# Designed miniproteins, single chains: the designs that were tried, part 101

Each design is a single chain, and the fold is of that chain. pLDDT is the mean over its residues in the fold that is shown.

## One batch from the design tools (miniprotein)

Design m3731
Fold by ESMFold2-Fast:
Structure m3731 (fold): chain A 58 residues (1-58)
Amino acid sequence: MSLTERELEVLTWLAEGKTNKEIGDILTLSESTVKSHISSIFAKLGVQDRTQAVAVVL
């Protein structure tokens, strides 16, 4: 799994159940930037949704 440091940060907060807006507020990113990182994470992990991404990490 070759996630960037920022993608790992986003994925950590996804695993904690945070929304895209909450992740943006925590990491000082726009919601659209968080969505972009989530799309990249899903592509790199080979998953289609948030639940699958969290399951792969946990």
Scores: mean pLDDT 80

Design m3732
Fold by ESMFold2-Fast:
Structure m3732 (fold): chain A 68 residues (1-68)
Amino acid sequence: LAEELLEELERVYREVALEAGVPEEEIEARIAASRERLREHLAAAPEEDLRRALAELPRLRAEYREAL
């Protein structure tokens, strides 16, 4: 579940950043820089929180779009 959420979060960020015109190289560098910390946080999170986050991915996608 945690690893699945990590993959989905990375996918959403890639999609939004590419749409915003961020170079692929920069996107992958940013993902790589945060991956280990995010993985650790997700692994420590309660399963219920992870399930909720998966269900709220469309909202998170909108937040990423606003941040870029």
Scores: mean pLDDT 76

Design m3733
Fold by ESMFold2-Fast:
Structure m3733 (fold): chain A 62 residues (1-62)
Amino acid sequence: LTEEQLALIKKAAETMLGKPIPDDELQREATALYSALKPGLLSEFTDSQIKFIGGEVARKLA
């Protein structure tokens, strides 16, 4: 994941969770989810993927 993609995921996740998320936890969880999805998604990283990963990070940290 790029820093720009991580920043977008952070914004989405924090919006859904309603509280700030530590960058270390965000990076770990987002990277794991992205790696799991990457083999099934042969397209560019999209807004839908950012929102999906952000939502899953928020759910895990809730």
Scores: mean pLDDT 73

Design m3734
Fold by ESMFold2-Fast:
Structure m3734 (fold): chain A 59 residues (1-59)
Amino acid sequence: MAAAVARAEARNDRLLLENVDAIIAKMEAAKARETDPVHRENIDEGIKAVRARHAKLLA
């Protein structure tokens, strides 16, 4: 695996650990403003993915 990929993943994981509440709050705000049900479903799946990733990083 390329070192650049591992480094980018570690950076993203660190940002998620430090900013999870802010990231989720922005996504929830975007969902609340979205009128298209397909786009709202996509945002909801994104929120679930962020929460699942955060849970794995804490385990």
Scores: mean pLDDT 75

Design m3735
Fold by ESMFold2-Fast:
Structure m3735 (fold): chain A 88 residues (1-88)
Amino acid sequence: TAALLAAISDNLNAILAHADANLSEAAATAASVAAASALLIIALALLFSTPLTDAELALIAAEVDTINAITGAAASAAAAKAAIAALK
């Protein structure tokens, strides 16, 4: 749970940092959708007490990469991906 919370916090901080840099509405929407998708997968895994699958981890990593491409927060994205991978 700590690793999931860290990943969630990192993704949200990346979105907020980009919003603070006058992110366009389209980019803000894309970043929020990517974050929401990652959070939903994490929430479902927690709800069913099921370990995240390789496919789910890959999808979350792809959403983190999308947020990183929009926000430029490469360090935060890398940390979030590492935290998610550590759940296995």
Scores: mean pLDDT 61

Design m3736
Fold by ESMFold2-Fast:
Structure m3736 (fold): chain A 81 residues (1-81)
Amino acid sequence: MEELLEKAIEAFKKGDYDKAISYAQEALKRDPDNPEALLLLVAAYQAKGDTDKAFELIEKLREKYGDQIDEMTEKLVEKLE
């Protein structure tokens, strides 16, 4: 799980958004509710310009985590920077 997320983050940092999406999706197959994987998919889809897919994932995160998604997003953004 964590190894897949780390690979997805590294791919994102290199600008390989398709690979980042692939690793994040694989992490979600193992843990469908993993917030880091969902947030990373949002970031990757936004970077690719897939606004509709990013919006769908944000709604899912809001439904499950509510206000907590802000802290989770900040933590992930720090890893992506």
Scores: mean pLDDT 77

Design m3737
Fold by ESMFold2-Fast:
Structure m3737 (fold): chain A 62 residues (1-62)
Amino acid sequence: SEKRKELLRLIGEILRIIGEILDVELDESLSEEEKEKKIKELEERRKELLKEMDELEKEMEA
């Protein structure tokens, strides 16, 4: 189903963002200020994807 494919896509994107957060935290070339800014942007994107996933799950049960 298309909704199941979309759910898997959202999960994949969330996992990629988690990986990017870890990469930023481990990046010795970035300042603490640059790390904080990049992580904040990635966490906001993750929150948006989690909201989309929650909405999609509700649609799949309706």
Scores: mean pLDDT 83

Design m3738
Fold by ESMFold2-Fast:
Structure m3738 (fold): chain A 68 residues (1-68)
Amino acid sequence: LELAQAALDELGERAAAGDPEARKRLEELQKLIGEGYEAELNGDKKKVEELKRRALELAEELAEEALR
């Protein structure tokens, strides 16, 4: 979750700079965080785990792009 929040902030800055790809990934991360929060409130541990994995994949893609 915290890693996803950090990626969200970084994507937000890049989207503000006019990066349309960063804006799309920002929307995807926001959706995943919202779904994760809802799943956590419902006690659905498996769904939280799947959403975390997806958020990590997006954060990893962001990190690889930043290294370019």
Scores: mean pLDDT 72

Design m3739
Fold by ESMFold2-Fast:
Structure m3739 (fold): chain A 95 residues (1-95)
Amino acid sequence: APVTSAPVTLEVAGRTFEVTATRHPDGSVTVTVRNLDTGEQITFTVLPGETLTVEAPDGRYVFTATYDPERRELTVTITDKETGETASATIRLPP
């Protein structure tokens, strides 16, 4: 069965984001990023050892996610394109 992380909160340029990760039995990780100020949500899937960069639907934010399958660690970076500010968090996924 898929295993979901506890949510992690990131603040960038005065905005608050919630990041949740779900690891699937095939080793892929689904990342959900929610903007708590707007309620907008984006979901994307990262493969083991992959770095994926996606742009938010509003065109303002860029999300970069890297998944290390050996450590079971997902690193997510949020970049505000208007200010250039970044915030990062590392989420450890259960075995």
Scores: mean pLDDT 83

Design m3740
Fold by ESMFold2-Fast:
Structure m3740 (fold): chain A 95 residues (1-95)
Amino acid sequence: PLKEDEAFRREVEASVYYIGGVVAYHHGDYEKAVEYFEKAIEADPSFAAAYTLKGEALLKLGKYEEAIEYYKKALELDPSNEEAKRNLEEAEKKK
């Protein structure tokens, strides 16, 4: 069906943006990392990992309240995500 092909395309686009965000993050370009993770979330709003890493990039930029919001969204999508849970606790300590 057409919508299954579209879902696959969106998943691939989300993955490409996610990888771009990870690369930007490791190079210390946190603003660019946020932009890539935002595009990944736009392509696949259920991509919990993209919310988690957007939160991490926002933490590096000192945007603690925004980071907390994205970690909470990641946990709403995947409550078993121990990384997002640890990062949420860390961000709440820094605000």
Scores: mean pLDDT 82

Design m3741
Fold by ESMFold2-Fast:
Structure m3741 (fold): chain A 64 residues (1-64)
Amino acid sequence: MSREELDREVRRALALMEVYLAIKSTPKEKQKEVLEEVAKRIREITGDEEIADFALEYGKKLLE
């Protein structure tokens, strides 16, 4: 496996962890808002829309 593939997997794992921690530490009423904010931050930091979208979908699954 290439270093590039490994780096992407690590960034993906970190993005999911970030979403999980943010959602679990937020009151239910604010979870959707926080999820959208975290997804935007992931996109901004990583520059990878696929990772940001993947994290957003994971977060939606956590909300329900």
Scores: mean pLDDT 78

Design m3742
Fold by ESMFold2-Fast:
Structure m3742 (fold): chain A 81 residues (1-81)
Amino acid sequence: SMEERIEKLTESLLTLIEQLRAAGASSEQIFLAIKWAAEEMLKDGVPKEEVIEILEKVRSKISDPELAEGIEKLIEEIRAE
């Protein structure tokens, strides 16, 4: 279902953030990985509104203000398209 897909993709991005952080990646490097993942979701036919919801859920769980700001700007960019 749509809800299951949103939940699984949100969990996948949060796991990616944790893994990259554990590997010593910077907030900028983590942001670029999230941006690439969002672009891949859109390419794979995930509806724009679902990708935005996934990114909003990820942003709400981020303690890193730089990363949270980056994700907010990415959401705005996707909405503008």
Scores: mean pLDDT 87

Design m3743
Fold by ESMFold2-Fast:
Structure m3743 (fold): chain A 82 residues (1-82)
Amino acid sequence: VKPLSEEEKEELLKKHNEEALKKYRELLERGTASRLELLGLADVLVDLGIHPERARRLMRRILDGADPEEIREELLEILREA
């Protein structure tokens, strides 16, 4: 066990988040994203700094049990604006 450098950790995390964003976006566009996957997408948007305040509000709405269709439309709009 050896610790990665902070730069290596940031690069690996960024790559992971970019790959996760692509995966979640495809699921969202197909209309097959679960509530957990919608939450994961919103979290990745916050981490990448893509409309982070709006994404945080969506995370809260998802946790509060908001309609998944309403959440999907809002996430698609954020991705179109990004």
Scores: mean pLDDT 78

Design m3744
Fold by ESMFold2-Fast:
Structure m3744 (fold): chain A 59 residues (1-59)
Amino acid sequence: GPAEARRLAEEAIRLAEELARRGVISEEQAKTMIEAARFALETGDLTVARAVLAEIRKV
């Protein structure tokens, strides 16, 4: 539901920011991932939220 999509999107944003801080991904890559997560947050799309988090976790 929307609450789960919000939680997953927020987790994706936090992970992207952490990976960028550690230099694992570029700041540009992190911003792209955060933008996708924000889209999921705004739309409440659980499928998009799950997909974004899965891509971040592949790093």
Scores: mean pLDDT 82

Design m3745
Fold by ESMFold2-Fast:
Structure m3745 (fold): chain A 75 residues (1-75)
Amino acid sequence: AAPKVTGGGAADDGATPPSPEEAERKAIRDQAATVAGKVAAEKLKTAKSLDEQAQASREAAEEGRRLREELLRRR
């Protein structure tokens, strides 16, 4: 069967079509979150202990905030 069309955008973003501005902000947020996630994964692989992994996770959260601000500044 062909791929189903359910839950593709029925919550949060699916309730009302976003404006171009909202779509742009969402794209920037998603990109920043994706990059931060990749950085967190790499740091977690490198960390040798749970304590270092916890620190890496916090640093990733900070990096995600900086990336969001940087992407918004480019606008």
Scores: mean pLDDT 65

Design m3746
Fold by ESMFold2-Fast:
Structure m3746 (fold): chain A 59 residues (1-59)
Amino acid sequence: HMEELLKEARKEAERLQKENPDIPPAFSLSDFMDIRRKRASLPQEELDKKYEEYKKKLE
């Protein structure tokens, strides 16, 4: 279960990087782990918001 969520989070991150060039290609490993945990608790819409928050932190 957790392994599948990690793979899904990885693919979601890569998809968003292709669609949103403003998002850096190299998320930290801890950020991927946080997204994975949030994906288990949050719907897809909230996952998109998490990527926006991550972008703000990197600005």
Scores: mean pLDDT 58

Design m3747
Fold by ESMFold2-Fast:
Structure m3747 (fold): chain A 84 residues (1-84)
Amino acid sequence: MEERQKKIREEFLEFMKEQFEKAIKELEEAKKNGDKEEILRAQSRIVLTAMFLGIFDGSEFLKALVNKDYKKVEELTEEAIKAY
């Protein structure tokens, strides 16, 4: 039973890690294409996956989004990437 629970936890963490790495690649591609909506989507996915990995709080990210402070959104996304 303990080995099964450990495998499920490891699979979940690996899945979240893969989603985080995929979101970083999506951000780079969106920046390359100048797609502002895809940039925001990728930034949100990076922060959310970092929060689930316990690396980043993300509360300030929501405040930045609500205030349309896109510079702060970018800064917080870079912090989440560096925390990984």
Scores: mean pLDDT 79

Design m3748
Fold by ESMFold2-Fast:
Structure m3748 (fold): chain A 59 residues (1-59)
Amino acid sequence: EIDKIKERIKQLEALIKELREEYEKNKESNPKLAEMLKRVIEAVEEELKELKKKLKELE
């Protein structure tokens, strides 16, 4: 279980990085899309935060 949580954390960190790059590309030219991306990033960051808390409890 711990290894699966660590793997998921790495996947979500990579996803957040990709989404942030997309947000930066769009924030001036496509504000509506940038706002949507910001919400998705916030949701993924929240999931990542919960997984990191769970990992600390299991270690």
Scores: mean pLDDT 82

Design m3749
Fold by ESMFold2-Fast:
Structure m3749 (fold): chain A 111 residues (1-111)
Amino acid sequence: MTEEQLRELSDVAREIAKKYETNPEEAAELLREYLRKHFGIDLETLRAADPSLTEEEFRERVLEAAKKLYQEVKKIDSEPLTEEEKRRRYAEALLNAVVDITQPAADRALA
């Protein structure tokens, strides 16, 4: 990951977390739009791997991922970290949100 990519991921994570404080639903929409534009991940992409995935379940996954991202950003903000370390942690939190939404098929087989 380049320094530019790290900065962009960090900024997006903070923007989504800030929006979640006042409007969780809009924060989820920002996360969904980011996934589509930057990772090529949308409901259709996920349905290609899992045809049973509903629009409502996808919406719920995105909302839960936004909630976890918000909680992690608030935790990072409370820690005595350097600006560079906080940037890395924010970027990691956003990537974890992406993973949570795109859960592997193997994990679904165990549910």
Scores: mean pLDDT 79

Design m3750
Fold by ESMFold2-Fast:
Structure m3750 (fold): chain A 104 residues (1-104)
Amino acid sequence: SAREEIRRIVDRAYEELYKTVERLFKEGKSKEEIVDEVESILARTLQEIARVAVEHGLPLDFVREVARIAQEAVDKFKTVKSIEEAKKILDEFRERVYEVIDRA
């Protein structure tokens, strides 16, 4: 189903984001580099979600809401100061997207 495919896309993105963010923080990368990498992963994820949503006839408001949640996550990363804060942002991202999927 569309919901199962999108959930799998979100789960893969969450795992990639979690590992990437942890690596970048441990390597002492700049906030700009961390934000850029997070934005890149989320942009690719949104494209895949939009493709599945269109193929299955999900409403445009679904894609818009997921895009809004992703943008809020990117914006929060601009002021993040620790791995712990970053992980909380990613956990919130996943939970909020799951809520949108469950309402679709």
Scores: mean pLDDT 88

Design m3751
Fold by ESMFold2-Fast:
Structure m3751 (fold): chain A 96 residues (1-96)
Amino acid sequence: MLEEIEREIEAVMSYLAGKAALAAGDYERAIEHFRRAVEAAPDSPLAAEALALLGEARFGLGDLEGALAAAERALALDPDNERARALLERVRAALA
């Protein structure tokens, strides 16, 4: 209810901050913000997208295992998340 709305607002604000950090190439800060978004609303539709972007930030840092784990978690929440599917393919190609 009110607490759920407050958590959803925190999730959205953290998600937007993460996207801004990612666009700036600040991968470590992006990961921190996306982690916060997922923690605030773990079962929300936003959590799947935040996990996909968290994985992209980890991929940018060369953390291929972390990127793979994040992509798989995003797909577990939303199997139709195109970003997570694309990331999973990119990580698997990089590991080959």
Scores: mean pLDDT 86

Design m3752
Fold by ESMFold2-Fast:
Order: sequence, then structure tokens, then C-alpha cells
Structure m3752 (fold): chain A 62 residues (1-62)
Amino acid sequence: MRVEREVEEFYAKTPLGPDEALKEKIVFEAVDEDTGERYTLTAESGADGSTVKYTLVRERRL
């Protein structure tokens, strides 16, 4: 059975809290119970320390 995976990357300042830089990579996982799709959002500090790189991975069962 085939799994489809899509990856999106973008850079932004974190809009929440006083922290502009993350010391470590943070990973959030969620599953859409209606569709069975899995989402993984990864946030990590950019080279300047004030920008966060976000990587969204979406996986669905085909």
C-alpha cells in the first residue's frame, strides 16, 4: 500500500512568547482522525537565531 508524503518549508519569526530562538528542534505530531492523515511540524532555529525554520510533513494513505 502506498503512502504519499508532502514536505513544505518556510521561515518566520515565532509569533508566540518572548522567545525568538529555539535552543533545540521541536517536533509536533498530529493525526486527522477523519482522513487518517499524519502531520509532523518541525521548528528549529535559523542561522541568525531570531528566525525559526518550519518544516511541515504531511503523510496520507493512498
Scores: mean pLDDT 64

Design m3753
Fold by ESMFold2-Fast:
Structure m3753 (fold): chain A 79 residues (1-79)
Amino acid sequence: MELRREGEELRRKGEEAFAKGDYERAAELYGEAASLFERAGDYEGAAEALRKAAEALEKLGKELAAGVWRIVAGAVELL
């Protein structure tokens, strides 16, 4: 199935992005892979890809939270 093969390719690219620490790109690629797996009827593959996307978003959220706190702390110092 074309959609399933595309999903597997995107999942692999997402895994590579995750390994590089590019969690935003990893979450995007895993999300796209999950959509393709779902459209192909591969609900197990879709669920796994969504789980990986959630892991990437959790990592990204931790990075964003640290970045926001750094900005807020800097603003308080400027006041």
Scores: mean pLDDT 77

Design m3754
Fold by ESMFold2-Fast:
Structure m3754 (fold): chain A 92 residues (1-92)
Amino acid sequence: SEKALELMRQGAEAYAAGDLERAAALFEEAAKLAPEGSKLRALALFNLGTVYYAAGDYAKAAEAYRKAAENAPTEEGKKSALAFAEKAEALA
């Protein structure tokens, strides 16, 4: 997961710079490299949702947040991600 962590860092830097397209691509690749059901995959997918939300793509944000919930290792993480998905769906 070293590569996934590096992609997460690069994605965060791209997001901070306002490069939403690059941030989304980096978080998507981080999610693919992170193990299924891992905290890292859930976090990468959650960050991807946040990038889509910031871009105004609420439908893609909702999908990413739902996938984050499916990979969240804790009940609290699942509930949080689902709440963000529901909020995004209300705006789509």
Scores: mean pLDDT 90

Design m3755
Fold by ESMFold2-Fast:
Structure m3755 (fold): chain A 67 residues (1-67)
Amino acid sequence: SHMEEVLRREREGYRKLLEGDVSPEVLQNYLGYLERQLERLKEVGGPQSKIEELKKKIEELKELLKK
């Protein structure tokens, strides 16, 4: 569906950013974006699988920022 196409595009964009060697500031900004997306999904009552996927991605980004 439309929302899944948008989410797939966002995932591909993030992957390309990582492959492009981005600064910590860019990663921090993207982390904030993902946290807002997670909040939106929770408010709408979105699929639990998508919520868990976003939580995992946020955790991975936080770990990268610590390094």
Scores: mean pLDDT 72

Design m3756
Fold by ESMFold2-Fast:
Structure m3756 (fold): chain A 55 residues (1-55)
Amino acid sequence: VEELVEKAREAARAGDFETAERYALQAWQELMAAGREDEALALLRELGKVIREVE
């Protein structure tokens, strides 16, 4: 999960939000399956902010 989160953040910072979203969705699914729902929501919120700031 941590690797997917890191890749999502790197892609978002590089302006590749399509790749960032794909990795974020994979990390979201793994976090949700593990019962780490708060972390899954925080991840999507964090990446949404980064994507908006890069536009």
Scores: mean pLDDT 73

Design m3757
Fold by ESMFold2-Fast:
Structure m3757 (fold): chain A 48 residues (1-48)
Amino acid sequence: ELKKLIEEIEKNLPDYLKRVRERMRQAAIEGAKKLNDPEALEAIEKAW
């Protein structure tokens, strides 16, 4: 699973990847909020 792989990589990689991941997550959440779509928001939380 991609999520599991990302977790292991982040453990050993520079803070840069952590910041990129968090930025992408925030952008996805903001998009879901604009749509007022609770299902999308829940899916984003599970994926990130």
Scores: mean pLDDT 73

Design m3758
Fold by ESMFold2-Fast:
Structure m3758 (fold): chain A 55 residues (1-55)
Amino acid sequence: SAAEEAARRLVEAGRAGDAEALSAAAREAGALPLSAEEDTLVGDALEEGARALGG
């Protein structure tokens, strides 16, 4: 799904140390019409990506 692809991009960008890619992926995810479950998935992925970027 689009939510799963967005979640993957967020985690991958953070792990790659790419703050610009993480920011772009977060903006794209924010524009998606997400269910509550998909919003949680994307939110969790954003936290993981941000944590990876900071480590």
Scores: mean pLDDT 84

Design m3759
Fold by ESMFold2-Fast:
Structure m3759 (fold): chain A 73 residues (1-73)
Amino acid sequence: MIIVAITVPTSKLEEVKKVIEEFGGRVLTEDVQGDRTTIVAEIPDEPGTLERLKEAVQKVAPDAVVERIPAPP
């Protein structure tokens, strides 16, 4: 599994959570910062999964930021 941080408009939070679940991911935390929310999630560590997730999230929220964060040691 890889850990990703996804920053989206709070109004798109539920749609983005659904996308994460469709990719076999699991939401770990949600940090609501006014009009924006940062979601930390685990997704399958498979070739192309991060790229496909990024495309799917940006289809729902074009200004979304999707970043891989380092796994804890």
Scores: mean pLDDT 80

Design m3760
Fold by ESMFold2-Fast:
Structure m3760 (fold): chain A 59 residues (1-59)
Amino acid sequence: MVEVTGTVVAVLPSDANHALVGVLTEDGGWLGLVRPAAEGAALTVGARATVRAESAIEV
């Protein structure tokens, strides 16, 4: 399991059930995470969030 805390910079629809969430981490790193569409819809671009994923990070 991967947990990333930072600023949400993008939420992009991937398919009907998934969204790609871009997070700028507190140390200036960038990570992309594939998440359920409902979870992506709950995130606000520009807000600080903690995002958890069970599988590989996609960039």
Scores: mean pLDDT 69

Design m3761
Fold by ESMFold2-Fast:
Structure m3761 (fold): chain A 55 residues (1-55)
Amino acid sequence: GLEEARRLAREAAEAGLAGDAERARQLTKESMRVGGLSELEADRLAAEAALELLG
């Protein structure tokens, strides 16, 4: 569901900030699958999670 998609998006953001682009990409795809989201929507969730982690 959407909450699981947000959790995966946060993990994708954490992986991206750590420099693991491949892991971030895989987690974003999993977020899309679980949440029924488009790639743009999943990328937006990951960007929002990254903003939360940074500030």
Scores: mean pLDDT 81

Design m3762
Fold by ESMFold2-Fast:
Structure m3762 (fold): chain A 93 residues (1-93)
Amino acid sequence: GEIEKLLEEAKKILEEAKKTTDPKELLKLAEETLKIAEKAVKLATEENKELVREIVEIALEAAKIALRQATERSLILRAIGLVLRAIGLELDL
């Protein structure tokens, strides 16, 4: 289904995030996982809620990786924003 495809895509992006230390690349990957999570939350049903939760957890993990590697103020602020947005999605579930 659509949610299973979004989960597979999110997992692949997270695996890429674990292999890089470039803060700008990590922010792009985290932003991609967050967009996938936002789409998944809009498609959430009682039947797929656990898969949607897993996608949101992946987005949070990717944002946390980006935050750990960010050293410039602008990149740190962007990463904090992504973490807060992911937490917000988790609270909406």
Scores: mean pLDDT 89

Design m3763
Fold by ESMFold2-Fast:
Parts: sequence; structure tokens; C-alpha cells
Structure m3763 (fold): chain A 87 residues (1-87)
Amino acid sequence: MEGAKKAYETLKKAAEASANHAIRGIKLDPENADLVIENLKKSYKIIEDMAKALGAESPEARQYAEEALKYAKDLYNKVIEFAKKVK
């Protein structure tokens, strides 16, 4: 249980770092926002794959994996909405 919670916190931090980096990139160079979004998609696919591996360990780990994916998806959607406003 403790190990799964730590993995969950790590995935959340990774999602936050990716989202924050994308927002800064779009602010600095709005002309290349589409490239920034494509790179963000690749980062989030890695997070999804890691969460899937976590979810396979136990029912408790699966709950943490689902929470991590939900958190990452919410952050991803916020970046997409930000990119639309900058255009």
C-alpha cells in the first residue's frame, strides 16, 4: 500500500512538471504551441503506461493508478484550454 501511494505521488509530480513545462513553452513561443502539445501527449502516454503497470500490482494500486490518470488528464485538458486562449 505505501509503495503504491509513493508511485501515485511520483506520477502526479511528473504530470504537474509536464503540464507546467508545456504552459511555459506556449507562453514563450505561441507560434509553436502545436509542437509543445505533441510533446505533452508523448509525456502523458508514458504516464499512462506507468499507471497501467502500477494498476496491475494489486486492487489498491489500481485505485491509485486511476486517481493518477484522472489527475494527469485534468492537467492535460487545462493545458489544451490554455493553448486555445493564446491563439
Scores: mean pLDDT 82

Design m3764
Fold by ESMFold2-Fast:
Structure m3764 (fold): chain A 66 residues (1-66)
Amino acid sequence: DESEIGLAAQKAVDEPEKFPEPSEDVSARILLSDENTPTVSGSKLAETPELAAQNALAMQKKIKEA
């Protein structure tokens, strides 16, 4: 029963409420937001496989030089 499986999964999330997870979600969201930003720029260059490879190398080089 799909509804029962979903309820069990939801219960597992609700049951371990003994775990404190107040601010940790904020940190995760910040990281995801930052990660999504560079992905948008990368996706544009992904149109050309050569440019995509060059972009990856350029990013690595920038990190190394920095």
Scores: mean pLDDT 51

Design m3765
Fold by ESMFold2-Fast:
Parts: structure tokens; C-alpha cells; sequence
Structure m3765 (fold): chain A 91 residues (1-91)
């Protein structure tokens, strides 16, 4: 089992969505695209449960679609923007 994937899932279960999305970016960079998509979908479910903004939810959904299309660089850029917004909301 990939240690990064296992840790990302545990972070989502703990409600630590920002850390989990950062690990999803690391999984994408490693070429573990299927595991990254799973982490991002779990993160979306948790963000909806936490009442996150529709804008952040839409950004992450767009990033998942771009990853599925093979547009990895653009997907990472969108995820980094979503992370910046989420971190600002937690500060």
C-alpha cells in the first residue's frame, strides 16, 4: 500500500482536508493519478460536510476533470489555488 495514499485517507477521516489535498498533489507528481483522484473525491465529500464554499468545491471538481483528461499541470495549478483559499479560511 502507498504510504502517501494511506496517510491522505487518514487525514480526510480526521477532517484535515487541506493536508489531504496537498498529499493528493504529491500523488499526482508521483504518477499515482488514480489514488490522487480517490483522495480528491473523498476531500470533496468532507468539504461539502464542513460547508466549504461552492467556489472551492467547483475548483476541485474542475481539477479532477483535468487530471482525467491528462492536463496534469493545469490541474495542479487549480489545486494550489484551492489550497491557498482553504488555508486563508483556516487562518
Amino acid sequence: MDAVYARAVALIDAGRVVDAIQMAIDLIRQGNVAQAIDVLRRALDQLRAQGASDAVIQQIQRAIRLIEQGNIATAIAILEQALAQLRAQQA
Scores: mean pLDDT 83

Design m3766
Fold by ESMFold2-Fast:
Order: sequence, then structure tokens, then C-alpha cells
Structure m3766 (fold): chain A 79 residues (1-79)
Amino acid sequence: MKKEIEELKKEIEDAQARLDAGENPSEAVARLVAYEIELAYLKFIEDELKKRGKPLPEKVTDEVDAEIIRNFLEEKEKE
């Protein structure tokens, strides 16, 4: 998890730099929002696991990433 969180922070910085450059802004915004939601979710998972005394996984699976994106889209539709 810690390594994934740091990697996501770098991806967010890269996406923000591309957005600031004005290149493909719609794609950059979508990626930036998705990455920030994933980062917040990973931190939420870490906090919940610590509260329950469970070990932190070395990395989150692709299935979790797909679920995070799906949940974000569903929340957008509920608005």
C-alpha cells in the first residue's frame, strides 16, 4: 500500500502538469480525479485495516481499482 500511494502521488503530479500545459485537458482531468479518488480510497482502506488490527497488503489488486472507478461513476450518476 505505501508504495502504491507514493506511485499514485507521482501520477497525480504528472496528470496535473499535463492539465496545466493545456494538452488534452478533458483526459487529464478525468485521470486526475480518478487517481485522487483511488489515493483517498487506499488511505481509507489503510485506516480501516489498522482499526481492525488486520495486516496491510503489499499492493491492491486490479479488481479493487476497477471497483473504485465504478463507485466514482455511480456516485456521479446519483447527483
Scores: mean pLDDT 67

Design m3767
Fold by ESMFold2-Fast:
Structure m3767 (fold): chain A 86 residues (1-86)
Amino acid sequence: SLSEEEHQKLLRLIALLLRAIGLEFEARLAEREGRLDEAIALLEEAKRLLDEAIRLAEELGDERMKELAERRRREVEARIAELRAK
């Protein structure tokens, strides 16, 4: 059973992940519209939120959520590199 403090941290983790996903969708739209610099900036913000999510998952001892956040961070980093090469 999660403590109240752990529950609050889990909700914060979920909020960070949802915001990062939202930024990834915004970046995809910006990319489709040819706004490359905006797409990169949105992905860099998503990467920062995912870095915070990884730290929070580690504090919670939630290995599955940590792995999920790390996977998304790698995907975002790869997309930033791809867009910067254009």
Scores: mean pLDDT 89

Design m3768
Fold by ESMFold2-Fast:
Structure m3768 (fold): chain A 55 residues (1-55)
Amino acid sequence: MSREEREAAARRGADNLVAMGIISEEEAEELVREVVETGADPTRVLLRRYLEALS
């Protein structure tokens, strides 16, 4: 997955979490930044955030 693909996937997932009321728009920007800057798998970062919100 390219950097652009990772950013797009992270943004799409983060926007979905905002739409679901799980995170704020500010938190969504931080999540996208984390994925872009660290090269982390967007699916894993999104899943972790979702599970943390359910706890």
Scores: mean pLDDT 80

